# Ledger of designs, part 74: designed miniproteins, single chains, continued (4)

Each design is a single chain, and the fold is of that chain. pLDDT is the mean over its residues in the fold that is shown.

## One batch from the design tools (miniprotein)

Design m14719
Fold by ESMFold2-Fast:
Structure m14719 (fold): chain A 66 residues (1-66)
Amino acid sequence: MVYRVTFTGSVEHMIGTVLRLIGRPDVEVEPLSETTYRVTYTGSEAAAEALVAELRADPHVEVEEL
């Protein structure tokens, strides 16, 4: 699964979220811009859905499936 993740909040919030994502197994994070990242998840579909739900619960994070 591949997602575009856009951060609309503070830089500190963005850095904290990106570091947590990088620390997860089966997650690859690639910067696309100062506030937008490509997130690739290679684990199970259920775990991918849980990850997307977690990210979408944050009002300062936008997630688009690629």
Scores: mean pLDDT 84

Design m14720
Fold by ESMFold2-Fast:
Structure m14720 (fold): chain A 81 residues (1-81)
Amino acid sequence: KEELLKKAESYVRLGKEAVDIGDARTGAAAVQLAARYLKEANPELKEEADRIMEEATRHQDDVGKVRELIDKVEELLKKAK
């Protein structure tokens, strides 16, 4: 559980770095991986994580939307800890 949350946190960090340089697609991929590890660590958050993963796929070229999704995953990670 703790290892999965650490992996999710690492991908949130990677996603932030990617969107800061304008790389929406790398940011979206990082969001999807972070959400995946989050829902494996905390099954209660599965529906919210699945929704974030779906939105990341739909908006993978939108830096602003990907940044919003990173913030949502980070907020859910704080609740899971």
Scores: mean pLDDT 82

Design m14721
Fold by ESMFold2-Fast:
Structure m14721 (fold): chain A 92 residues (1-92)
Amino acid sequence: SAAAAEALRTLLVSLQREGATVELAAEGDTLTVTVSGLDVRQTVALVLALIGLGLDGLEVKIEISGDTVRATIGGLTEEQIAAIKEAIDSLR
């Protein structure tokens, strides 16, 4: 849903403003999101948001390694991917 994509965008912006590093890669219909420099509470918040996207019908794969979360997200539109990328790039 549009709401799920917007919730992810809002969270990623918030995490980057708090000092986390957000890296995005788009490959076809798939968005890979890598967030590093997370504390435990930020990691939990991000994982819960990603699980929420899966419950809303998106294909989500989550990998956690220390202070880093990598998510592979399928089912986002090209416009939703572009909006997420533009929001994060504007903060650099």
Scores: mean pLDDT 83

Design m14722
Fold by ESMFold2-Fast:
Structure m14722 (fold): chain A 85 residues (1-85)
Amino acid sequence: SLDDIVRELLEKVKGLPPETQELAAELAGLVDYIREHGSKEAVEKVEKILREALEKIDGATPQEVLDILREALAEVRKIVEELEK
């Protein structure tokens, strides 16, 4: 489920620098917004983005994790922008 994916993401960023943890928390908040206001298609797109990010994080360096989360956050923000139109 989307909740399980978000939980795994937050678990994987534990012990990483505060900036990385803050990005993951922001991403989780936007996911909650999309669940409340988004279509089924928007939720499915977010699940895909988060699953791809989790796969990339596996074996990544702390700097690579930060970059992966920044990319995922940018993609999720685009989905939120489409919902606000």
Scores: mean pLDDT 84

Design m14723
Fold by ESMFold2-Fast:
Parts: sequence; C-alpha cells; structure tokens
Structure m14723 (fold): chain A 77 residues (1-77)
Amino acid sequence: SAATEAVAAELKEEAKSAGKVLAVKYGEEAGKEFEAAALKAIDEVKKLSPEEMRKEFTLRAGEIATAVAQAAVAKAA
C-alpha cells in the first residue's frame, strides 16, 4: 500500500543516517554492514501494518546496531 511504502522509505532514510553514525564511531565497514542488515529487516517487516513496521524495525535496528558494534570492537582487538 502507499502507506506501507511511505513508512518503508522513512525507515530506509533512518537506516542510512544510523549507518553513517556507526561508520564514524566504528569504521566504514561497520556502517555499511548495519545499513545492509537494516535494509533487509525493513523488507522483512513490510508484511506488517505501518504501525507494526515502525515498532518491529526499532527493535531489530537496536539489535543489529549492538551486534555490529560488538563485531567491530572484536575485529579491532
């Protein structure tokens, strides 16, 4: 639906912005890894309602950011 695509577009911009923040803190590879995983998560939640897409994406993005940060720290050690 148009509403689903509008939310997906908004979440994609949030994923790109968050990826840039992670790239500054943990390196370009970490930022790209986050963005790729976050974009995949957006596609997976498109089956939900627009409201549920926002809630589910917020949870998944947090989990992905934590995993990417931990992996970057481990690689630097």
Scores: mean pLDDT 85

Design m14724
Fold by ESMFold2-Fast:
Structure m14724 (fold): chain A 88 residues (1-88)
Amino acid sequence: SADELRKKAHSYLSKGDYEKAIQYYEEALKERPDDPGVYLDLAIAYLHAGDYEKALEAFRKALELTPEDSPLSKIVRALLETVEAQLK
């Protein structure tokens, strides 16, 4: 399931295996392509891997899929703004 794939990805992320984390988050998106939480997790994994362009793309997709009044929307916006500021 997508939740099991996300748990595997999180485990690899916590071990510093960013390549495996990204792989499992991408597999989770194949199961649930419109899940903003998976895009947020993927964006964080890309940040740790140093792939800032892919991280920004994933953050933007997470925001697009997140309801306006959601607490998740505030978190995604704050993270996106922080990353954009660090790259300028």
Scores: mean pLDDT 82

Design m14725
Fold by ESMFold2-Fast:
Formats: C-alpha cells, structure tokens, sequence
Structure m14725 (fold): chain A 62 residues (1-62)
C-alpha cells in the first residue's frame, strides 16, 4: 500500500539521519513512527523488531 511504502521510506531516511547525527529528536521520531506503524498494522512485528535492532546498532557505534 502507499501508506506502507511511505512509512518504510521515512524509517530509512530517519535511520540514515540518526547514524549521521545521533540526535535525540531523530530517535524520538523513529520510535513514534514505529509505534504508529505497529498500531495501524502497516508493519509486522518482525519488521518493527528489525527496525529496533538497527536503532540499537546505531546507538552502539557511539
């Protein structure tokens, strides 16, 4: 669906921004987006878990 594609694109963009900047506001946006996507059924639990793993990997680099 278009909504699903838009959410996936936004997650990718925010992950790239987070790796570059390590800004708390970017992490907050990522968490909010993932929460909304899970609630709306746009992403599976596995996709949500994978996104959280990527966030943790970025945080571990610092």
Amino acid sequence: SEEREKVLAEIRKLLEEAEKNHDKSIYQKLLDLLTKAARDGLLSQEEISEAYKKIREILKKR
Scores: mean pLDDT 81

Design m14726
Fold by ESMFold2-Fast:
Structure m14726 (fold): chain A 64 residues (1-64)
Amino acid sequence: KKPTEEEIVEYLIEKYGLSEEEAREVARIILENNGDLEKTYKKLKEKGIDLTPEQLLELLEELF
C-alpha cells in the first residue's frame, strides 16, 4: 500500500494548495521516512513547511 511520489504530490496540491515544488519536497520526505509521522513532521519543520500534524496524519491515513 505504498503510494508513488506523484500520488502524494497530486494529493498535496489538490487538497492543501501547496506549490508543485513544495509538494515534491514533502512527498520526498514522506517516502524517505516510509510514512513515519514523527520523523516526517520533524523534517517538514526543519524545512519550514507549514503543514499541521493533523493534515499530515490525514494524508498518511488516506495514502498508506
Scores: mean pLDDT 80

Design m14727
Fold by ESMFold2-Fast:
Structure m14727 (fold): chain A 66 residues (1-66)
Amino acid sequence: AEEEFQRGVEAYKAGDYETAIAHFERALALDPTFGEAWDRLGTLLALLGRVEEAQRVGARARAVLG
């Protein structure tokens, strides 16, 4: 989970946002309690104007994390 998360951060810094999203989603598939990956994924989707997807990610994070 942590390695996938770091790969997502590296992709984001390189401007490869779709690769960053994929890595954050993979980190969450491995560890659904990885709160920082939920935060990063939601923030990135919002930054890209994908507001409905960002809202769904926030709802999923709330359901998983309490």
Scores: mean pLDDT 83

Design m14728
Fold by ESMFold2-Fast:
Structure m14728 (fold): chain A 91 residues (1-91)
Amino acid sequence: KKEIEELLEKLRKEELAKVEAGELSPEEAVERILLELGKYLNVEDEVKVLMDLWRNPDRPLTEEEIEKLLKLLKALGEDLEEAEKEIQAYL
């Protein structure tokens, strides 16, 4: 998990600097961070589906897109379970 935290911290610093410079909107910075995290977790295509749905929420989903979103949720759920285990170890 430390590698993900270090990557997230690096991405936040890089993308916030671009937002402060007026090169990116906050929304664009969030999209870039999510895509890089998706690459790290090997779910980049799944993150792209989520981002497209966020921009076009009234669009109907295909069965393939539903499967991709479920894979993304599973990957995020696994990360949350590991974080909870680490917290419990410190109690």
Scores: mean pLDDT 68

Design m14729
Fold by ESMFold2-Fast:
Structure m14729 (fold): chain A 87 residues (1-87)
Amino acid sequence: MDPGEAFVADVLASAVEDIERAIKLIEEKTKTNLIVAYFLLGMVAAAARAAGHTEVAEELQKAIDALNKGDYETAIEHARRALELLR
């Protein structure tokens, strides 16, 4: 496995926990927590896209777009939809 394939597998293995953590960080609304949430959602979105999980990647991208707009409720909604698709 090349480094990219290993990274995708590792991120997807923890995707549920990473998305759940990101949702909690968004709910806490501190600048540091929002940056960490953005990073976690971005990593899972990239891994999902690389693995062909297009619906998960699309919902996570919508969550990231909402975070960039300061729309935290919409970001949480889309992150929760991605979480349900992974369960």
Scores: mean pLDDT 82

Design m14730
Fold by ESMFold2-Fast:
Structure m14730 (fold): chain A 67 residues (1-67)
Amino acid sequence: SVYDEAIEELEKRKDDPRYQAVLRLIETARRDPARGRPLLQTMLDVAREQGDEELVRILEKLLEHER
């Protein structure tokens, strides 16, 4: 699933607190998509502003497939 693929990619950088926060938000989105999706969108916007191209790629792929 898209969630499992995103988790695998994020776990490669698990020592980064930012990536740990996204992993927790994915868990929230799996349990409650209505609550989790806006939080993931906010994290995507922050990643874009910070120029974190890798995190942007992971989050864009995840959010596109949640439509």
Scores: mean pLDDT 78

Design m14731
Fold by ESMFold2-Fast:
Structure m14731 (fold): chain A 93 residues (1-93)
Amino acid sequence: SSRDPSLDELLEEAKKKSEEAIKKLEEVLKETKDEEVKKKLKEKIKKIKELLERAEKVLSGEEVVGAEGALKLYEELLKEIEEALKFAEEIKK
């Protein structure tokens, strides 16, 4: 069967949260002087951007995934966002 429409709503939520997280992380990156911390922030931003691009392809129908695949993508995006934002909060102290 077609995937549950509520999964598209979850992916749209994850997309919005990803865009907000990227903006916050890029601002922290601008204020960061430590090269190792900058490298870690850039890697986290890159991972979120790659997952966001995949979520956009799933939402547009360019990539076809079932309900399980869509849910796993949603969960991975939220996990990467949470971990990156926690890291950013730790380095500003």
Scores: mean pLDDT 82

Design m14732
Fold by ESMFold2-Fast:
Structure m14732 (fold): chain A 56 residues (1-56)
Amino acid sequence: DPRLQGAYDMGYEAGRNTPEEQREAVLQKAVDTMRQLGLPEEHIQAFVEGFHAGTE
């Protein structure tokens, strides 16, 4: 799914570019914002998986 791939890629870049000390706060804020916007849970999960992959 191109939209889920886009969410994953967005998460990956966010994870890669976020300092270790800020990762939990940045991820929490992003997830909360996406839920407030009413994005599908599968989209939020793709972003979270990308974020974690980006921190490796």
Scores: mean pLDDT 83

Design m14733
Fold by ESMFold2-Fast:
Structure m14733 (fold): chain A 119 residues (1-119)
Amino acid sequence: MIKVTESGGGTVAEGGSVTLTGKVSGFTGELIGVMWVRESPENGARAVASISGDGKKTGYADEVKGRATISIDKAKKTAYLNLSNLKKEDTGTYYWIAFAEVDGKVRAGAGAGAELTVY
């Protein structure tokens, strides 16, 4: 079973920065990719950033474009999301969703979520 162990989040002032970390484990194979999803009462669940397991392809939501940097350490199966110049609209619960091929099928696993409050 794919497991995501998370760190980061908390309460941060507007204009500050935060780094969210997701470490992926529980499988013996290649990581296909990682996606960060933000859940809020106003907007529901929305993709924030994504990265392929080889680090070659990245994606960013328009709301964070120019403020977000996503990276991956393939050998450590660890992904990082840095968010800078934080806005109150960045407040929400951030989930790491990891994708891997297990027994010829794409499987997903998620962390418990990290809460970010921007004041």
Scores: mean pLDDT 79

Design m14734
Fold by ESMFold2-Fast:
Structure m14734 (fold): chain A 62 residues (1-62)
Amino acid sequence: SEKLEAARAALEAVGPDGDFEEGARAVAEALGIAPEEGVAIAKAAGATTAAEAANAVYGAFG
């Protein structure tokens, strides 16, 4: 799926300098879901870093 490939690329692009919401929004946008929904999922998963947030969103929808 193009969306899953884009989401994986977004996940891999998340660096240590990114914030929590940046990671969540990037993966959510790549998956074609609302960025605010991605942030909500990451918060519910207890993510504290951009990488954790990105992984939480990818795991929920990817």
Scores: mean pLDDT 77

Design m14735
Fold by ESMFold2-Fast:
Structure m14735 (fold): chain A 82 residues (1-82)
Amino acid sequence: DAFSQFDKDGDGTVGSEFVDCMGEVMRSMGQNPDEEALQEIITEVDTDGDGTIDFPEFLQLASSLEQNPEAIPRLVRCMSSH
């Protein structure tokens, strides 16, 4: 599934590489988020407050991208290059 592509460590969470790839995806869609904007997006879905994204938090974040069918494939491609 999509989350498995993001969980590089196999511990059930994703970290800073996901934030970097989110920024790349948003820029490719014509947006220009700074680090603060990216951190706010992560904070909105990080319900545990541990600085990482688990599977339920990832689904919540992915739902914000599902309105653009190209966003998830671009994010997966970026994560694959890391």
Scores: mean pLDDT 62

Design m14736
Fold by ESMFold2-Fast:
Structure m14736 (fold): chain A 57 residues (1-57)
Amino acid sequence: SLEEIIKEIEKRKYPLSYSDILALRVKHSTDKSILEAALKSGDYRVKKAAEEQLKKL
């Protein structure tokens, strides 16, 4: 949810990169097509977020 994304941002000591924000969006997504696309990403953080979220669905 948006609230969970905000809480994750607040935990950070340093500004988040777009890669970090994208990974957070993927982590909180329930859309399997988005998650499957994220698994094909070259960014390991985005891929890891998609793998973890798919385990919850």
Scores: mean pLDDT 71

Design m14737
Fold by ESMFold2-Fast:
Structure m14737 (fold): chain A 81 residues (1-81)
Amino acid sequence: MRVFLRITVPASEAEAVLAKIKELAKKYNAKILELASEQEGDETVITIVAEFESLETAEKFVAELKKAFPNAKIEMFAVPA
């Protein structure tokens, strides 16, 4: 299952968010196909294209990110096969 994720966080949290993304990708055996981060003033926008084994796995990944970073705005879009 391929998903596109857009994550907007305070710039001060960006490094912690990137570290958590890498940790969770290993935990859920997700393949990160693309990862980009761009700082816009006091915020950082992180965009990810990732391949997960199932939609359930992708939802668990997003849920753990939201729990760890309540100040993050996280948007997930499923990409059709």
Scores: mean pLDDT 83

Design m14738
Fold by ESMFold2-Fast:
Structure m14738 (fold): chain A 76 residues (1-76)
Amino acid sequence: VRERVDRAVELIRRAAEAYLAGDEEEARRLAEEALPVLREALEAIEREGDEEARAYLERRLAELARETEARLEALA
């Protein structure tokens, strides 16, 4: 499950970077790739009741949101 979480977060991070760089097409493509990976990770967490993996996903997404916000502020 952790590998799927890491892959989903990486794709979302790259999508955010592409969006901030003005490449909307690349951002969309990466987001579309991230969605099924994230869905598979969430389904595995729910099926197994893996609270540790859920907490890990939440932490990774929170860090990514913080990093994206900081980058967005730096561009303003």
Scores: mean pLDDT 76

Design m14739
Fold by ESMFold2-Fast:
Structure m14739 (fold): chain A 68 residues (1-68)
Amino acid sequence: SEEAKKFLEQARKALDAGDYETAVKYAEQAIKVDPNLAEAYQVLARAYARLGDLTKASEYAQKAIELR
């Protein structure tokens, strides 16, 4: 989906900028549009790890692996 890819691009830009809360927001919008988009779950895993939520980071990392 083009819409999901646009949200994923915004999520990656936020992650690169250190805006982890914004990265989570856009990555969640990406998975709402495309729940099988493994790359969005990778962004969620990285963002949650940076926010200190290691449980969510681990869960989203596993989900990303399952979808490949």
Scores: mean pLDDT 88

Design m14740
Fold by ESMFold2-Fast:
Structure m14740 (fold): chain A 74 residues (1-74)
Amino acid sequence: MREEIEREIDLAMARMILGVGKATGEPVEAAREVARYAETLPPEVAREALLLAAEAAEEAGDLELARELREKAA
């Protein structure tokens, strides 16, 4: 379905942004970028993208950002 394919593409984009941030030493900036990207997505997809960003922020040690992103996903 169109919606399913769009969801997979959007989540793949979020994962790519986070992966590039980790590789370049800017995982927190990448998490913030994914949070901004999520604002352009449907609510269900945005929730998944925010949770991915929260996980990346937590791995980077930014526990405050991780909490904020999880709250936005709820």
Scores: mean pLDDT 82

Design m14741
Fold by ESMFold2-Fast:
Structure m14741 (fold): chain A 58 residues (1-58)
Amino acid sequence: SVLERLRAALRAAGASDEEIEIALLALQGYSQREIAEILGISQSTVSRRLERASRRLA
């Protein structure tokens, strides 16, 4: 599945479990605000983790 491929690619690129979970939630259509509320972290943390995930896959 797309989710399993993204998880494997990010893990191979050295992403943390938190970064992987954030990326998977974003792929499923959750907003940065919703992801922050689900995980109990700041929206700025979500934004930074998504930027890192994008750079890892570039």
Scores: mean pLDDT 86

Design m14742
Fold by ESMFold2-Fast:
Structure m14742 (fold): chain A 67 residues (1-67)
Amino acid sequence: MLEEARRLIEEGAEKGNLQEGVDKAFELMDEEIEKRGWSPEERRKAAIELTALVLDAIGRLLEKELS
């Protein structure tokens, strides 16, 4: 899940549609929550990891735009 979510975020960033990539990544997380029956703690861990991936992608986009 997280590896696939990372790819979706990166693809979105490369295409100039970061929001679409982020939306798809969180949709995958919701699907895994339902499929696996994740606890609130597991959901928090996944959300933190996805948020970190989003911030990293935003940082890379800003570096390109601000140079």
Scores: mean pLDDT 77

Design m14743
Fold by ESMFold2-Fast:
Structure m14743 (fold): chain A 73 residues (1-73)
Amino acid sequence: SLLEKGREAYEKGDYEKAIELFEQAVKELRDTPELPEAYRLLAEVYQKLGDFEKAREWYSKAEEVEAALRAAA
């Protein structure tokens, strides 16, 4: 899966490739319970790159989606 390939890239230190794969995963996981995980993985990559503002934005998106999923359950 795209999430698995993204994690492999991240573990190897290929952060640009990880972002590419996780962004693709976000598109495919749209409207699914797995979407918050993809957002958190993107946030983690940006944090490793020192882009704390983008990391915060992706964490915020994950929290919003998770809250919406909890409200819908």
Scores: mean pLDDT 83

Design m14744
Fold by ESMFold2-Fast:
Parts: C-alpha cells; structure tokens; sequence
Structure m14744 (fold): chain A 55 residues (1-55)
C-alpha cells in the first residue's frame, strides 16, 4: 500500500540520517572515515536486528 511504502521510505531516510550522524561523531573523536563508517554501519545493523526480534 502507499502508506506502507511511505513508512519504509521514512524508515530508510531516518536510517541514513542516523548513520551519517554516527560517522560524523566518530570522526570528531579522531576515527578515520573508513573506521568511522564501519563502526556506524555495525551499530545500525545491530539495532535493526534488535527491532526485528521485537516483532
């Protein structure tokens, strides 16, 4: 449905925003871009798995 598609799009947009914020935060702490991205991606993936298990 259009509502489900809109919800998925909003979820993906929020995911990208959180990911970018985490990358920037780790870079401010002195992490290089590659390491910051890997850590941020791992955090987002774990969070998504936790949410999936709650259903």
Amino acid sequence: SAAAEAARAAFEARREEVLEALVRGFQELGFDEDLARRVAEAIVEIEEEVIARMK
Scores: mean pLDDT 78

Design m14745
Fold by ESMFold2-Fast:
Structure m14745 (fold): chain A 72 residues (1-72)
Amino acid sequence: SLEEARKYLVEGQRLLAEGRYDEAIEAFKKAIELNPDLAHAYAVMAFAYYKAGRLDEAEKWREKARELDPSL
């Protein structure tokens, strides 16, 4: 559901703030699984990949976020 997707988004953002980048990525993947149109989840997941040094994945998910919301 949208509410469950938002809970995973919030959890991922908390993990990201704590520097727990791989766990944040898994939380954002769960948010996307529940709501594939949640553009912001792709954007913060891309940032988590970037912080983890996984630049190719960061670029891929950043472009996906921009496809869904060009203002990102």
Scores: mean pLDDT 88

Design m14746
Fold by ESMFold2-Fast:
Parts: C-alpha cells; structure tokens; sequence
Structure m14746 (fold): chain A 55 residues (1-55)
C-alpha cells in the first residue's frame, strides 16, 4: 500500500469514526496510530488531523 493509499484509508476511517465516536475518542485513536506509525508522511497527516480535532 502506498503512502497516499494509506492516507486515503485513514481519512475514510476518521470520517466513519466521527459518525459514532466523540472527538475525544477519535483523538485517542489518532494518537495511538501516530505512536505506532513509522512513515513520516503518514505521521504528519495524523498530526494534522489531531490538531484539527483539538480546535
């Protein structure tokens, strides 16, 4: 799976999670994904999503 494909899958997963989970729960999911992620491009995407949700 390419970086772009992984980012697209994460974006869709985040959109689906936002429908059923609180912002706090989605942030916890994203922080966990960020900690286990080794790809710097995917990490940057996850960090940006976390920052957007904390506003």
Amino acid sequence: MSDEEKIEQLEKAIEELKKVLSNEEVIRFLEWEYRKETNPKVKEFLKEQIEKLKK
Scores: mean pLDDT 80

Design m14748
Fold by ESMFold2-Fast:
Structure m14748 (fold): chain A 86 residues (1-86)
Amino acid sequence: MDEVRELVTEALRELNKLPEVSKEEGIKIQALVLRTLGSLFAGDKEGAARDLRELAEQIESVAKKTGNKKLGELAERFRELAERLA
């Protein structure tokens, strides 16, 4: 749980620095974060793993669009967390 919270906090902080990220994209990513945390609180590890994979995909898309290397690294960390939860 705490590792997921730390990772999503870093990702959201990095995304907020990027003017290329639209408000709509930010809202979608925040919704995925909330859904992931909700699944974890409910003990739904499979649901959390699916949400983490979708988060990784969305963050990787932004990383490729913006050239932001840190977001690319964070996307890989979300995938690693998803694999550990599954």
Scores: mean pLDDT 81

Design m14749
Fold by ESMFold2-Fast:
Structure m14749 (fold): chain A 70 residues (1-70)
Amino acid sequence: SPAEEALERGKELYKQGKYDEAARAFTEAVRLSDDPEIIAEALALLGKLVRDHPTPEVIRYAREAVEAAR
């Protein structure tokens, strides 16, 4: 699915150290998914990004993802 593709893209970007792009991809996964498992995994990975790599872009995408999950 597009949501699973966004989640996997985010994981690959994370491995490459592209944290802002990874946060954007995880936020896309949340927006595109109605699957609680995908949403939970994407939000957990965003939480790790906020903790370990708190750029303004990472924080902004994490806020957008939390809002989208409501």
Scores: mean pLDDT 88

Design m14750
Fold by ESMFold2-Fast:
Structure m14750 (fold): chain A 60 residues (1-60)
Amino acid sequence: SDEAEKLIEQARELLRKGDYHGALEKAMEAAVTAFREKDSESMKQAFELLREARELAAAA
């Protein structure tokens, strides 16, 4: 879905910039959006980003 894809790209950009808490928030929003839209591919990507952002936020 367009909305979930936009949120995924925003989460990736925040990870690239080192804003791990912002990335975690956007990845979570992307996961909820993808789940509502039944977009399995975006949901998978969002969960992977959520896990990565969570690990980086905890390590920082």
Scores: mean pLDDT 84

Design m14751
Fold by ESMFold2-Fast:
Structure m14751 (fold): chain A 62 residues (1-62)
Amino acid sequence: SLKELVDKIVIALIEKNEDLIIEALRELEKLMGKEPLSEEEIRELLKDEEALREHVVKLVNS
């Protein structure tokens, strides 16, 4: 469910587990029917926690 994916992203951020963040983000993109980010775009988001959080919020609210 959407809530479970968001919870997984939050846990992954707390644990600083980049692989889990990427996996959960890809599942969220698929669930929301959004075009997936490029690998370069994901790497940039992983460097900026605030940008990553904003991206997740936008995906959920789209």
Scores: mean pLDDT 79

Design m14753
Fold by ESMFold2-Fast:
Structure m14753 (fold): chain A 100 residues (1-100)
Amino acid sequence: LSPLEEAILLFSLTTELSGILLLAKIIIEKSTDEELIKKAEELIKKIIELSSTPNPSEEQVKELLELLEEVIKLLEPLYPELAEELRELKERFVEVYERL
């Protein structure tokens, strides 16, 4: 990858993470489900940890993706539209990450 291509992908990755963070915050504010709120809070912490870590490991990325899947599953019966948005953001994150 050229330095410019790498910079564009890193910016895209940051944008997708910001989108996930914003949706997690909306879930916490809108939901009354304690398990969903707890998992959304864990997701926010994981995003902050990844954003603060230079060169995050594959294990850290895998943990983020597993938390995303758990939140999506909890969202589907309660807020199916938010679940779809989070799934799309997860798919875009994976697509960008695999190109780095």
Scores: mean pLDDT 82

Design m14754
Fold by ESMFold2-Fast:
Structure m14754 (fold): chain A 57 residues (1-57)
Amino acid sequence: SLYLKIAAYELGVTEEQIEEIIAAVQAGEDPAELAKKYGIPASAAALKDLADAILAE
């Protein structure tokens, strides 16, 4: 999706890694721990909002 491509570029990760992060957020993993694990300088709220936006696509 276009949102996945933009998100991957903005966060400095691959599209596959964004898909993994979204799946983990939806499975109930803490977005803050995911941001730390993947080295993403994004807030927990921003990652959750991003996941919700992509799923609404």
Scores: mean pLDDT 70

Design m14755
Fold by ESMFold2-Fast:
Structure m14755 (fold): chain A 83 residues (1-83)
Amino acid sequence: MTNEQLLRSIGLTLRAIGLLIDLELLEKRGTATREELERIKEEAERLKKEAEELLKEDPENEVAKRALELAEEVIRKAEELLE
């Protein structure tokens, strides 16, 4: 793993965590709009794609694997709230 790949992985993970926190806060407030949920889902789908591309370059990157898992969790939770 290069320093660039590590920093990208960390960045993706932090972005995914931020989206999870945003979803939890919206759910707790009861003020989540469909537009906000769809935006969060789109950002999570972009993160998933970026993590998958990074894993093609560095398959053993555990940080990128965690970012992928978190992005998938954001997508799942946003979809549940959109139902």
Scores: mean pLDDT 83

